# Designed miniproteins, single chains, continued (2), part 72

Each design is a single chain, and the fold is of that chain. pLDDT is the mean over its residues in the fold that is shown.

## One batch from the design tools (miniprotein)

Design m6502
Fold by ESMFold2-Fast:
Structure m6502 (fold): chain A 80 residues (1-80)
Amino acid sequence: DINAKLPEEIEKEAEEAIKEVLKLVNEGKIEEAEKKAEEAIERFEEIKKELSPDQQILIEEYIAMLRMIVSVARIEKANK
């Protein structure tokens, strides 16, 4: 697939998950942010199994972003 892209619904779900997790972090709801990110990561790891190899690379980028946000949230917890 020369122009590999995620299915629109999955791409929207991934973008909304990132937005929601960032919103929770910005609101100081760090535990909720971690939980939401972990749930989204598990969901996208499951979706990844059903995607083409090129689409798997795209969803892995969203998974990596969520993992980074979780790392930031953990740092915020440690500084309280």
Scores: mean pLDDT 79

Design m6503
Fold by ESMFold2-Fast:
Structure m6503 (fold): chain A 84 residues (1-84)
Amino acid sequence: SEKLKEAIRREMKAIIREVIAIAKSHPNPKLQKLAEEMEKALENGDLDRAYDIAIQALKEMLSIENDPRLQVLLKRLEELRAKL
């Protein structure tokens, strides 16, 4: 269903925006740069690129601190992508 795929893409974009906000607030300049790259990908309508960078940023943040909230965002984003 096209309506289901559009709903999934909307939810993925919402999660990626949460990841952007977290990465921007992080003191690590590499994560701040990844946040800027995610924003540019979303602005260009490149959801695949935004997804790839969001997964990278989440994994890098999790390697610094094993935050259960970041684990939930990672799992939810991967599950949504698998449904497309």
Scores: mean pLDDT 90

Design m6504
Fold by ESMFold2-Fast:
Structure m6504 (fold): chain A 56 residues (1-56)
Amino acid sequence: MEGEQRRRDLALDHAVRLLKSGKTVEEAAREAGFDSVEEFKTAFQERYGKPPEEFV
């Protein structure tokens, strides 16, 4: 992944840390810069193969 895709992947990695620290899926999506929770869930599932709820 290059450019924008790698930047999005790094934002998702940051979101994983937020989820493990006790933040909600909604908070993690916001902090990662996503427009909606649904967009965040889709990107997260594509990168990690499972929904963000499984990381909390």
Scores: mean pLDDT 76

Design m6505
Fold by ESMFold2-Fast:
Structure m6505 (fold): chain A 112 residues (1-112)
Amino acid sequence: SLEQLKKDVENSLSAFLEQGEKVVKMTKNPELAEILEKIKALVEQIKKTTDPSELIKLLKELQSLIKEMNRIVIKVVNYENKEEVELATFFLFLAIAASSEIDVAIRRIQQQ
């Protein structure tokens, strides 16, 4: 169901956002802080969206922002700091999981 697909995406995004906050705090990078706030705002729009066409558009935009955040994380992480590398690595695993759930949701909505 559409409701279940939204819950699956929301659950994966919750873990992603929590880990994203930790990465932002550890790196103190302003570009990461800015993109995380854009992702949070988009997630709130997705929660309120009932139109399937608009939902697909927002989900695709979310995937684009997650990819951009991943690129910045890989670029700015201090590879000499073991704790920072571990936090960034777990963040990237959660980003892959979230992107996969979003892709499944888009395909399922398009089939309805």
Scores: mean pLDDT 87

Design m6506
Fold by ESMFold2-Fast:
Structure m6506 (fold): chain A 80 residues (1-80)
Amino acid sequence: MLSEEEKKQLLEHLDKAIEALKKGDVAAAKKHLEQIAKILDKNGVPLELSKLLQEANLALVQEDYESAIEHLKKAKELIE
């Protein structure tokens, strides 16, 4: 299970990734998603969260930033 500190770090990186995508800064968004992946790699990933992050990553690869933002917002709701 994620610690409260890890949960806070995930929420901060999710917020920063969403904000970067809203500004069209894909490079910054990718860096924040890499930090999310590192945190989850150490702790294991809940199935629901894993699915949303995979869908966000797929949307990002397809340059569908609106769908990527929506999936990241849903991931944030699961952690909150």
Scores: mean pLDDT 81

Design m6507
Fold by ESMFold2-Fast:
Structure m6507 (fold): chain A 85 residues (1-85)
Amino acid sequence: SILDVFDRLIDIASDLPGFYRSAKSLRDGILESLKNGDLDLLKQNIRQAALLARGLSDHYKSKGDDEKAKEAEEVAEELERLYEE
């Protein structure tokens, strides 16, 4: 589910306070979107999360953490698929 993908993003971001706070904020936005049936807000939060995951991947690549970089890239790709037609 979308929430499982977000839980994975939060776990990957847990070592980085800025990314972690952003990921948690976006998860809260997803929950609010689902509660209210706001599909436009849902898609917006998913797009922002995909961008965050790509930034997280780039950060881990810059630190030589290729495994976490790959996990973040896989999360970004899954999030990007969720807002495709």
Scores: mean pLDDT 85

Design m6508
Fold by ESMFold2-Fast:
Structure m6508 (fold): chain A 92 residues (1-92)
Amino acid sequence: DDTVQRIYASLKELEARAKAIAAEYPQVEDELSALMAKARREVEALVELFRENQVSDPALAQRYIEQARRVLGHFHMQLVMLESYAKQQKAE
């Protein structure tokens, strides 16, 4: 459960970063919103699969948590790429 709390803390940090980028670069707000909605859906689905399997198949549950961490890393990279794109657009 401490593991789930850390996953959601990482998701909240990612969402806060996206909000900050959207405030600085309104032109990518829609893309950032869509990206974060997708990230939340994917992470929540994996956390639910973790909870469902935690007692019956702990090894499978652990794989779902590892997948959630990979998903968060993937969305963090996409956020960085989108911020870089937005900076280039703002600079002409």
Scores: mean pLDDT 86

Design m6509
Fold by ESMFold2-Fast:
Structure m6509 (fold): chain A 68 residues (1-68)
Amino acid sequence: SEMEKLVEEARKFYENMSDFDMGVLDVEAAMGNPQAQRMIDIINNFKAAEEKGDWESMAKYAQQLKEL
């Protein structure tokens, strides 16, 4: 389904991010970059939904990530 593809693309995106890439986002967010903070929030929310098996929330956050 379209939602399954969206979720898999979001998972692939964050799984391909290195610790260095995440560290760069953290620094940019700390320096006041609102887009960096939003990306961190979306990734963290997606991971939390995945841990809970909350498919609806995973699809929601995957869509938000795609819209960035």
Scores: mean pLDDT 83

Design m6510
Fold by ESMFold2-Fast:
Structure m6510 (fold): chain A 62 residues (1-62)
Amino acid sequence: DEIESLRAKAEEARTNSEKYDKLSEELQAAGAPPSEVQKAHIKSVAARLRAVGYEVELELLE
């Protein structure tokens, strides 16, 4: 079902956002290059935007 599929995608995207956010913090704490920290942060933000997109689609389904 479209609703169930969208919920699964939203949850996965939220989980990925949290994973990359944590990775960015761990990389910064470990003294990794700024480019690697920034890349992880960008991936976190991108995943969050995907999650919001799926959540908006769910709200539009009656």
Scores: mean pLDDT 84

Design m6511
Fold by ESMFold2-Fast:
Structure m6511 (fold): chain A 86 residues (1-86)
Amino acid sequence: TAPPASFTGTGVGTIDGVPVQVTVTATTSGNTVTVTTTFTNLGDKTVTLAAQPAETVGDITTSALAALTVAPGATATATVTATLTP
């Protein structure tokens, strides 16, 4: 059975003691997976997520991820694309 074309998951956790709601949506198209992660800061402190460079692991290449800052009560979105080399 082929994997589903897309999925969505939602959870609540803590980053540096700050409660954060995380929603992850992944969509598969051909040899490419696009992962969109939405962070909602439920706390009273700013949360900062470090930037990640583009990476190649075997036949998989991922896009770069910029540093992300989420102010109290704010929502921010990060998108990463992973591509399988034919």
Scores: mean pLDDT 75

Design m6512
Fold by ESMFold2-Fast:
Structure m6512 (fold): chain A 84 residues (1-84)
Amino acid sequence: MKLEELTERGKKVITEEVRSLEEYKDVPEEIIEEASEKVARLLAEAILNPEKYPDLTSKQLHEEALKILEETIKRLTEKYKKEN
């Protein structure tokens, strides 16, 4: 499976999950999609290249993914408000 295909599938799943959370209901869909893509790409790379992440536990990868998601949403939301 190609990295791009796995990333797109992951992006859809993560976007749907994040959109269902009450804390992100007021976040524009484009911001949720962009943040979800970054997380999906990280997870896809870890799945396709496990040899590059032999010492990274599944828990650590999950924690990194959550941090990227939260930080990206916060950063993009601040930029969105500045443009309005």
Scores: mean pLDDT 74

Design m6513
Fold by ESMFold2-Fast:
Structure m6513 (fold): chain A 89 residues (1-89)
Amino acid sequence: MKSLRRQGAIKYTSGSILDIASTLEKDPKKAREDLLESGRLYKESGELYKKAGDNKEAAKAYRKAGDSYKKTGDYEEAEKLYKEAKKLE
């Protein structure tokens, strides 16, 4: 369980770095690519925290993933992620 939490934290941090990078990127295509990768990393973080039984951190990660997909216009994936987060709260 502790190793899964650590892996989840690493993926969450990596997602956060790319999320910040996307806000500083002036090229819309590169900003979109950073947001998509950020969303993927946050989603993986949520899955790892959920497996570790850390539902609160998993919910936070899924919400961040949903925000990233919503910003890229993938509203269907964002809605699924927000629903998953709500189930964990």
Scores: mean pLDDT 86

Design m6514
Fold by ESMFold2-Fast:
Structure m6514 (fold): chain A 74 residues (1-74)
Amino acid sequence: MPTPEEIEREAEAAIEELRGMSPEERRAAARHARALAEYAEAQLPSASPEEAEILRATAEAARRVARAAEALAA
């Protein structure tokens, strides 16, 4: 299971990769990241405390990637 620290590192790497993408690829990345955040948030009510920690970190990281992708696509 990935740790919150690993999830944050992956998000930082993803944001760096966005700089090399086309505007169309950034829009696709933003949609994917938002879908991932929504999926993670939907799992929270039935999650264990340990799972909830990972799901919150995933949702937060995904929303951060989505915001970065949207900002760069503008």
Scores: mean pLDDT 81

Design m6515
Fold by ESMFold2-Fast:
Structure m6515 (fold): chain A 88 residues (1-88)
Amino acid sequence: VDELIDKAVKLRKEIKELNERISKVQTELDAAVAAGDEERAASLQTELDNLQKKRDSKVAEYEKVVDELAKKLRTSRIIVEMLINQKA
């Protein structure tokens, strides 16, 4: 159980870091589009797509860990997420 909670905490941190990077790349993409820099905008769009795909993969892994914890602890997802938040 503790190993799964540790894994969930780590995944939450990774998802947060990916969301922060996605936000920064989106801002840079918007600036490149406004400047008419098509080459830079295309590169940033590719980076954004890759980051979003990686985030979605981590979110799916997190959801599986939360579901497994809920089953093992015989409790709701809300209580599991509260336990993860307490440790994070």
Scores: mean pLDDT 85

Design m6516
Fold by ESMFold2-Fast:
Structure m6516 (fold): chain A 83 residues (1-83)
Amino acid sequence: MKEEIEKLAKEFIELTRKAAEALQKGNFEEAEKLDEKAVETGREAVKLAEESGDEELKKLVEEALAEAQEIMKEAVEELEKKK
């Protein structure tokens, strides 16, 4: 369970980074697909962490969610900002 949750959290971050990269490159369809996969992966990580009752795993997943939100926020802000 711990190893699985850690893998899901890592996968979630990686998928979010790929989605952000695709968004920055103007590959909107690819970005959308990657974002959908990231959301599903993150949701599964949250569910397993909650079911585990392990406060350290819950914190790990919360930190991964915060990191992913920051990655996507920065990517969207850069895309929207007309430089």
Scores: mean pLDDT 81

Design m6517
Fold by ESMFold2-Fast:
Structure m6517 (fold): chain A 61 residues (1-61)
Amino acid sequence: SERELARAQHLLAELEENIARLKEAKKKYAETNPELAKQYEKQIAVGEAKIAELRAKIAEL
């Protein structure tokens, strides 16, 4: 369905933007707060898994 595809693509774009922001935050804190950078790395991994799942769903729409 066209509406479901459009909504899924919108969510994908939002997730990709959020992951990009998390990657910038990780870089910013890599030297000054490595523990916080590791927390961002874990959040990035979770987000990338959600992106992969959403891409698989989009491919079937």
Scores: mean pLDDT 86

Design m6518
Fold by ESMFold2-Fast:
Structure m6518 (fold): chain A 80 residues (1-80)
Amino acid sequence: MAEEIVKLAVELAKEQGIEVTEEEVKEALEQLESLPKKEQEIALIRAKASVEAERLIKEGKVEEAKKLLEETKKKIAEIE
């Protein structure tokens, strides 16, 4: 789970032109692995939604991106 979250975050950062170091990746993995399972699950849901929303925005599907983020927010609220 933590590895999947970091992979998605690195992918999103690269798409935004942000350089991520190996040290930052290692620290992020350690921090995520220390979080309760519920918080890791929420982080994974947010990361997946962020990557998909960025893709939709680049395709000009802004309304679909907004809907995805709204649905994601509702899903997270049900878990929290």
Scores: mean pLDDT 78

Design m6519
Fold by ESMFold2-Fast:
Order: C-alpha cells, then sequence, then structure tokens
Structure m6519 (fold): chain A 89 residues (1-89)
C-alpha cells in the first residue's frame, strides 16, 4: 500500500512538473518512485469551476479510500470514489 500511495503521488507530481515547469527535490523523489514502480495506476481527469485536476491511483488505494469515506459517513466522498471504481471495472 505504501508503494502504491507513493507511486500515485509521484504520477501527480510529474503532471504538475510537466504542466507548470517547476519541481522540488521532494517531487523529484516521488517521480523517481513512480517511474521505478510496477504499480498499475489509473488516470482520472476532473474539471471543477474551470480548474483541471488530475488524479493517479491504484485500485487498492481507491478501495481503501472508499472504506475510509464510508467510516467517516462522507456521502460526497463515497460517491466520488465509487464513480472512479466504476471506470476501472
Amino acid sequence: LEEEFLASLGAMAKEVMEKHGKTTPEMEELIEIYENSDVKLHKFELEEDGVRHVLYVSESVLKKLLEEEKELKDEEGVKVVEELLKKIK
């Protein structure tokens, strides 16, 4: 799970670097973890109020997030995660 989470952060950091041309040493370390990882990540593009958000996550991370959102009774979060899971079925 830790490797999957770090790979997800690295994939997102790479998108930020490519879009904005700026990186930090911490982002570079995360990108290296992503590039050297065999974790299967799924890319999602979301747009809200004209702002584009890009998310890279594994199925295992999504399932864990769904469980956490259900425990918190966050109905909005549950819906978002369930929709993402449907796209990778």
Scores: mean pLDDT 73

Design m6520
Fold by ESMFold2-Fast:
Formats: sequence, structure tokens, C-alpha cells
Structure m6520 (fold): chain A 86 residues (1-86)
Amino acid sequence: MEEAVERIAELLAEAAAADGLEVPPREELLERARGIVELAKEAIEAGTLEEAVAAAREALATNPSAEARALGLEALELAVEAAKRL
């Protein structure tokens, strides 16, 4: 769990940097990563994971940075895999 959360946080930091945004503090990125995993878990429990993933992918597609989109997609995939193990 924590290892996946740390990797998601790293991907979020890299995505922010690729977008030219100020990279949030590590603790904030870790909280965001945990939140994403928890949302994925809630979607699995509600039977809405497919819809939630589709919506997240659509939101990521609006980002003009191809690098930020790729990093965001990797973070999404890791969050879903982590949630499935909970």
C-alpha cells in the first residue's frame, strides 16, 4: 500500500512539473495519492470503477502536455491496482 502511494505521489509531482506547475510539498502529494486510491476503492465497492476510470481518462485527455497525460494515466493505473488489493 505505502509503496504504491509513494510511487503515485512521485508521478503526480512529475506530472505537475511537466505541466509547468509548482510541485506541491511531499506530504500534500502523499495525501492526494491516498485520496486517489480511496476513491478507486469506493468505485470498486459501488460497482462504478469502469465509469470512474473513463471519467478520469477523459479529464486527463484535456491536459495539453503529452508527458503530464502519460504520467497521470500511470498514476491512475497504479491507484486502481492498489485499490483492488484492499
Scores: mean pLDDT 80

Design m6521
Fold by ESMFold2-Fast:
Structure m6521 (fold): chain A 64 residues (1-64)
Amino acid sequence: ASREELIAGAERGIRAAEEYLARGDAGGAVSYAGKALQDAEKGGAPEEVIRRAREALARGLAAR
């Protein structure tokens, strides 16, 4: 995937993870946040995007 596709994928994954957290689905949040972090790192996303993905993953892991 292109850099732009990976960064866009990370942004969508972060939003999905936040939605799963809001619904109390920790497993869904971890899955989407983990994929978002992977995509953000592969795409060389801005540090704030990587940080948002890490925060969503940490929140999902804490909620499980």
Scores: mean pLDDT 85

Design m6522
Fold by ESMFold2-Fast:
Structure m6522 (fold): chain A 76 residues (1-76)
Amino acid sequence: MIKLSEEEAKELKEVVKEALELAKEYEEEGKLSPESAVGAVIRVMGDALDGLMRGESFEEIKERAKKIVEEIAEKD
């Protein structure tokens, strides 16, 4: 199992929170279905964990998270 430090866990929560807020905005605009919004958040969590394991900054992880949500919205 992947083990996160307390600090990494807090930052991951912020990344997920921002992704959820963006997905909600796209849902309200009709750009994402509820199913695609859930898929986007799950993808963001996976990519954020991989980024942390590679030693990426949280700014880089957050930027990539936004791109993931946007890409899924384009396919929906």
Scores: mean pLDDT 77

Design m6523
Fold by ESMFold2-Fast:
Structure m6523 (fold): chain A 98 residues (1-98)
Amino acid sequence: MSSPETRKALDLASEAVNAALKGDFEAARKAVEEIAALKDEEAKRLAFGYLHAMAVLLAHAGHSEAAIALAEAVAEAFADDEEKREEAEAIRELARAR
């Protein structure tokens, strides 16, 4: 069984992806901000790993706006994390190429 915080983080990540696919970029950003506010660092790491994987998948599938919105929300939540900013830029470049 996953911890309650891990489940909450992954549920929020799923909510962010679904919102972005519907064009509700505000709801997607809010879900990412809620993940960033969690105290469990492992839960956050798993959720952001999931968001990154989904953003890459969406960019390849032609959902460029959803992919960019998710990548930007993650980069904004982790403005001090160079790796997260680099990941977001890579997704933006991938989405622009599709």
Scores: mean pLDDT 77

Design m6524
Fold by ESMFold2-Fast:
Structure m6524 (fold): chain A 69 residues (1-69)
Amino acid sequence: GAETKFKAALRERYQEALEEASSEEDLNAKLQAAYEETAAEFPEVPQDTLQKVFEEDKAFYVKIFKARS
């Protein structure tokens, strides 16, 4: 469904952000842009679902970035 496609697209963009980011600030900006682009592509996904996926995946990718820094 749309939620599954949203999660897949968001995670792909988050993975790209993680690989390309030069700092935590740059990573946060890239993750925010990825979320905004993906949310615009999936307006049918409920707002509470979008927010939950955004917060959980963002936190996970920030932790990975900090661990490798």
Scores: mean pLDDT 78

Design m6525
Fold by ESMFold2-Fast:
Structure m6525 (fold): chain A 87 residues (1-87)
Amino acid sequence: SSDRQATIDRFVAAIEAGDVNEAFRIGLEELGLTEGQVYFIIGAYTFLRGQGFSDDEIRELIRKIVDLLVAGKTEEARELLLEALRK
């Protein structure tokens, strides 16, 4: 839904800003993610930046990963990240 996409966008913006407390609040309370999933997403964001991915590529990829995790598609989220890392 558009409301879900707006919440995901705010979550990604908090991660981009380095606002870890806000990222955990949105992830746990508004998106229903586990603490482990929030750590995983923050770690993936940091790792992708370190690998030289562009800000736009990271933003698009993390949004897709978060959307999959919110939908309960944990294995698809993991596979999407691994596919991106093969490029």
Scores: mean pLDDT 84

Design m6526
Fold by ESMFold2-Fast:
Structure m6526 (fold): chain A 100 residues (1-100)
Amino acid sequence: MSPLEQAKAVFEEWAKKIRELAKEFSEEAQKRIEERLEQGRKRVEEAKSVEEVFEVALETGKGILTIALEHSSDEKLIEEIRKVINEALEKIKEILEKSK
C-alpha cells in the first residue's frame, strides 16, 4: 500500500470511530457531523499527496470538534472526540514523515 493509500485508510478508519461517537449526540449534531465527514471524504478521495490528506483531516477534525462543542456539554465525550482526531492526525503525520 502506498503512503497516500495508507493516509486515506487512516482517514476512513477515523471517520468510522467518529460516527460511533456521534451516536451519543443529538440527531441534529449527528447529521452535521456526517455532512462534515462526507465533505472530508470527497476531498480525501481527490487528494494527490499525504500532505493534502493531512490538511483535509485537520480541517474536517476542526469542524467536527466545533459541532461537538456546540451540541454537547459532556466533557468526557468531547475529550474522546479530541483524542480520536489527534490520534488520526498523528498517524497521518507519521506516514508523511516516513514517505520523505
Scores: mean pLDDT 84

Design m6527
Fold by ESMFold2-Fast:
Structure m6527 (fold): chain A 65 residues (1-65)
Amino acid sequence: DLAEALRAAAVDGRLSREAFVAVLTAAGLSEEQATGAFDTFDLDGDGYLHGAELDQLLAFIERTY
């Protein structure tokens, strides 16, 4: 389950762009697909998602993949 893998990759409820890309590319998605999805939810461009941003990303992954 991709959403479970992403939850497991989060540290202290925070998911880094690098961890997200690593999980998605290991699951067979391209780096471009992974970075595009992350950047959609990372409004500040700081390379991290937590709290509501992470919850919204996980909901998107569960709905889409």
Scores: mean pLDDT 76

Design m6528
Fold by ESMFold2-Fast:
Structure m6528 (fold): chain A 87 residues (1-87)
Amino acid sequence: SDLDRAEAAAAAELAQIRAEAAKDFEATKKRIIAALEHYIANPQLSPEVKARLQELLDRAKAAKTAEELVAVVGEVLRLLQEHILSK
């Protein structure tokens, strides 16, 4: 199903972020923070989604381990999937 493909793609993305964070945590963290700031600046996102992304941005800034960073990215992917795929 399309949902199964989206879930597999999200799992692959999380595995890639984990590998990147293991190689260079600070560079990966900065890249994720920049991506979240870019998403929050998108005028097409609802205020509710932006508020959730702001909370996740604060958690990304506080992240000290690859596991914490991957957890934040996982929640971002779920939030965007729910917002984009649910109509």
Scores: mean pLDDT 80

Design m6529
Fold by ESMFold2-Fast:
Structure m6529 (fold): chain A 94 residues (1-94)
Amino acid sequence: SKEEKLRKIEVLATKLLVSLNMAKYYEEQGNKELAENYRQLALDYFKEILKLVGASEEEIKKAIERLNSAKTYDEFLRIAQELILEYVKKFLEK
């Protein structure tokens, strides 16, 4: 159901936020390997959210390219939130 998918999206969005905060923390500690691992986890959660709302492979690819253009973790989060809201809105209008 739509409600079950929305609950899954909320869980994944929380995991994305936590992973991105961990990436920022490890970058500040100079641990680039762990920072990149947590950044990749955030990206994977983002991909799962877009798949749940029915985004195409091409749309997911373009969204990821936009996220990878971010210069800071805060910019990454802002772009991710904007894209998730856009796709969730389209999903709810079906």
Scores: mean pLDDT 88

Design m6530
Fold by ESMFold2-Fast:
Parts: C-alpha cells; sequence; structure tokens
Structure m6530 (fold): chain A 90 residues (1-90)
C-alpha cells in the first residue's frame, strides 16, 4: 500500500509529465494514471481537505505549463474526480 506522501509525489510527477507530453495517446494514459492514484487516495480515506489541496496544486501546475487545450482536458478530469469524491464523502 502506498503512503499518502508517495501518492502525492506520483501525482505531481504525472502532472509535470502531462504538461511536457506532446503525444495525445500518452497524454490520455497519464490522465488515467492520475485518476487511478486519486481513486487510491479515496479508498485510503485521505481527508477531503488534503485531496482538495492536492487538486489545487495540480491545477496550478497545468495552468502554468500547458496549452489551453491541454489545460481543459486535465481540468475536465479534475472536475470529474471532484464529483466522484463528493459521492464517497457525502
Amino acid sequence: MKSFEEIKKEIIEITKEYTAETDEKKQEELIEKFKKLVDEMIKQKVPLEELVELLHEVRLIVEENASKEKQDKFKEAINKIGTEANKHFL
């Protein structure tokens, strides 16, 4: 089982890889890895506040380093995760 700190590091790494990735198929694979890691955090009952803070950091990395189209794709994934998290915590 990965610790919360290990999952955070992997999510940040994947986000940075996404901003540098030019191949659309690999971009989609990175988004799927991101989603799986967030699902693991939810299963481990990580506090909602920690998840929200991490998603905010991820959003900032994408906004500073990616094109508008790449930002929109990743933000769509973040919004979908937020909806799923609300179902599990509320």
Scores: mean pLDDT 78

Design m6531
Fold by ESMFold2-Fast:
Structure m6531 (fold): chain A 72 residues (1-72)
Amino acid sequence: MREEEERRRRNREALLEESSESMELIKAAVDKVSAERLGTNVEEAEKEVERAAERTREAVERARRVREELEE
């Protein structure tokens, strides 16, 4: 059925986007820990974590909306 195929594709794409943004958040968190340990660029690293967290939150919300639309 086309609906099931489209649902699986959209759900997979949303999950991949969420996973990608989550990986960037992990990278930003690691960079922040390194900055704290070295005592340099801590404020910049904190701002990058904030930005990555916002992108991750947006990706999670997008995935949630896709799931809700497909479960109507």
Scores: mean pLDDT 78

Design m6532
Fold by ESMFold2-Fast:
Structure m6532 (fold): chain A 65 residues (1-65)
Amino acid sequence: DLEARNEANLRWLVERWPEMSPGERESVERRMAMYHLGLEAPELARNHTEEEIREAAEELRRRLL
């Protein structure tokens, strides 16, 4: 189950969020945005602003927390 596996991995990352460096947090935010938007990393960079990526990540983080 790809969705359950992705969600479990994201929950594990979000649990570590407070202890992460700024660079590690950016990586997690991009993964969350990709998952929320159903996109690959190149499509994220091509089709979305940093603001849109952050908003998508915040929405999914809220769901996972």
Scores: mean pLDDT 80

Design m6533
Fold by ESMFold2-Fast:
Structure m6533 (fold): chain A 100 residues (1-100)
Amino acid sequence: SMEEKKKEILKLFEEMVEKLEEEVIRQAEANNDQEMVERTRKGAESAKKLAKELIEKDDWEGLKNLILLLEQEARKYIKDEKVKEEIEKIAREALELIDE
């Protein structure tokens, strides 16, 4: 159903955001970058809120653009290749579900 599809897409999106948030914060804390920690927490919260709004409005193009933006942020900020791969995999799964 459309309701179940929306729940699964949101779940994948939130998993992607949480992995990105955790790794960026881990790196920022290792560098004593408290500004990056605060910005990352706020950014993650805003991204999850926006995704929920986009999903409720059936704004699939907006959601795809948000997913692609977060994938680019992961490539830019995350140094651990394994964590980047996991985020890219989740992003791909979410994008494929949206196109179903």
Scores: mean pLDDT 89

Design m6534
Fold by ESMFold2-Fast:
Structure m6534 (fold): chain A 108 residues (1-108)
Amino acid sequence: ELSPAERRLVAYYQSAIEQAREIRKLAGDSPKLAATKALEFQRIMAQEVEAMAPELDPDLRARLEQTNRYISTKLNQVRDYSLAGDTERAIEVADELIRYLEKEIEAL
């Protein structure tokens, strides 16, 4: 049975997956908009982490910090590939991010 803090973290990761799926879709159709959405997602993520931090125990906090470093790295790669016109690599990186987040949910 998941704790309330773990359920909140799952909801956050599910939201992150939905954001990543939208960015993936845009990477094919509108690469510049995909890059913009990746930057917006990074800004929103920083705000959501601050809101969640007081509700998390140290282990869940450390896990969230590790996951958010990974999200930021992948979103930066999606942005850079999208702006370079490398839509195939932008999609690959978005898929890697989605798979990582799905595994993080399963490991809770």
Scores: mean pLDDT 85

Design m6535
Fold by ESMFold2-Fast:
Structure m6535 (fold): chain A 76 residues (1-76)
Amino acid sequence: MPPVEIVDVDPPAPEMKVGDEVTLTIKNLSSLPQTLEKGLVLKVAEDGVVVEVELTETATIPANGTKKVKGRVVKV
């Protein structure tokens, strides 16, 4: 897994349903840019709920920065 952290999600994970388009705010924890490829599945845990989100776009997150990345819920 790349050294990244999900710091925010919209909508909140408990409100997510399979097929929903979601926005993940992802923080890069490394000193190098990190590229997340389209199709990567990330686990989002919030309020005791765990959902799986597939990235719908390729995104490069700047070193020690954050970026909003689009995904789709594939499992709740």
Scores: mean pLDDT 82

Design m6536
Fold by ESMFold2-Fast:
Structure m6536 (fold): chain A 64 residues (1-64)
Amino acid sequence: MLETLDIHEGKADYNVVDGSKSTGTTLTTQAQLDAAQARANKSQLAAREEGLKRLAELLKEYLS
């Protein structure tokens, strides 16, 4: 949670960081950003699928 919040806050700023620069902080932030982005993508896809599925069920339940 704490690490995710830090990445989330600086996501836009860290996105312009040159990964070719060999600094420990830059490399670690890049890896963390990559992991956070992957998790966000997975969560968004799951939320979208769940939303559509739940919408269909809710609509059927509401009409029935």
Scores: mean pLDDT 54

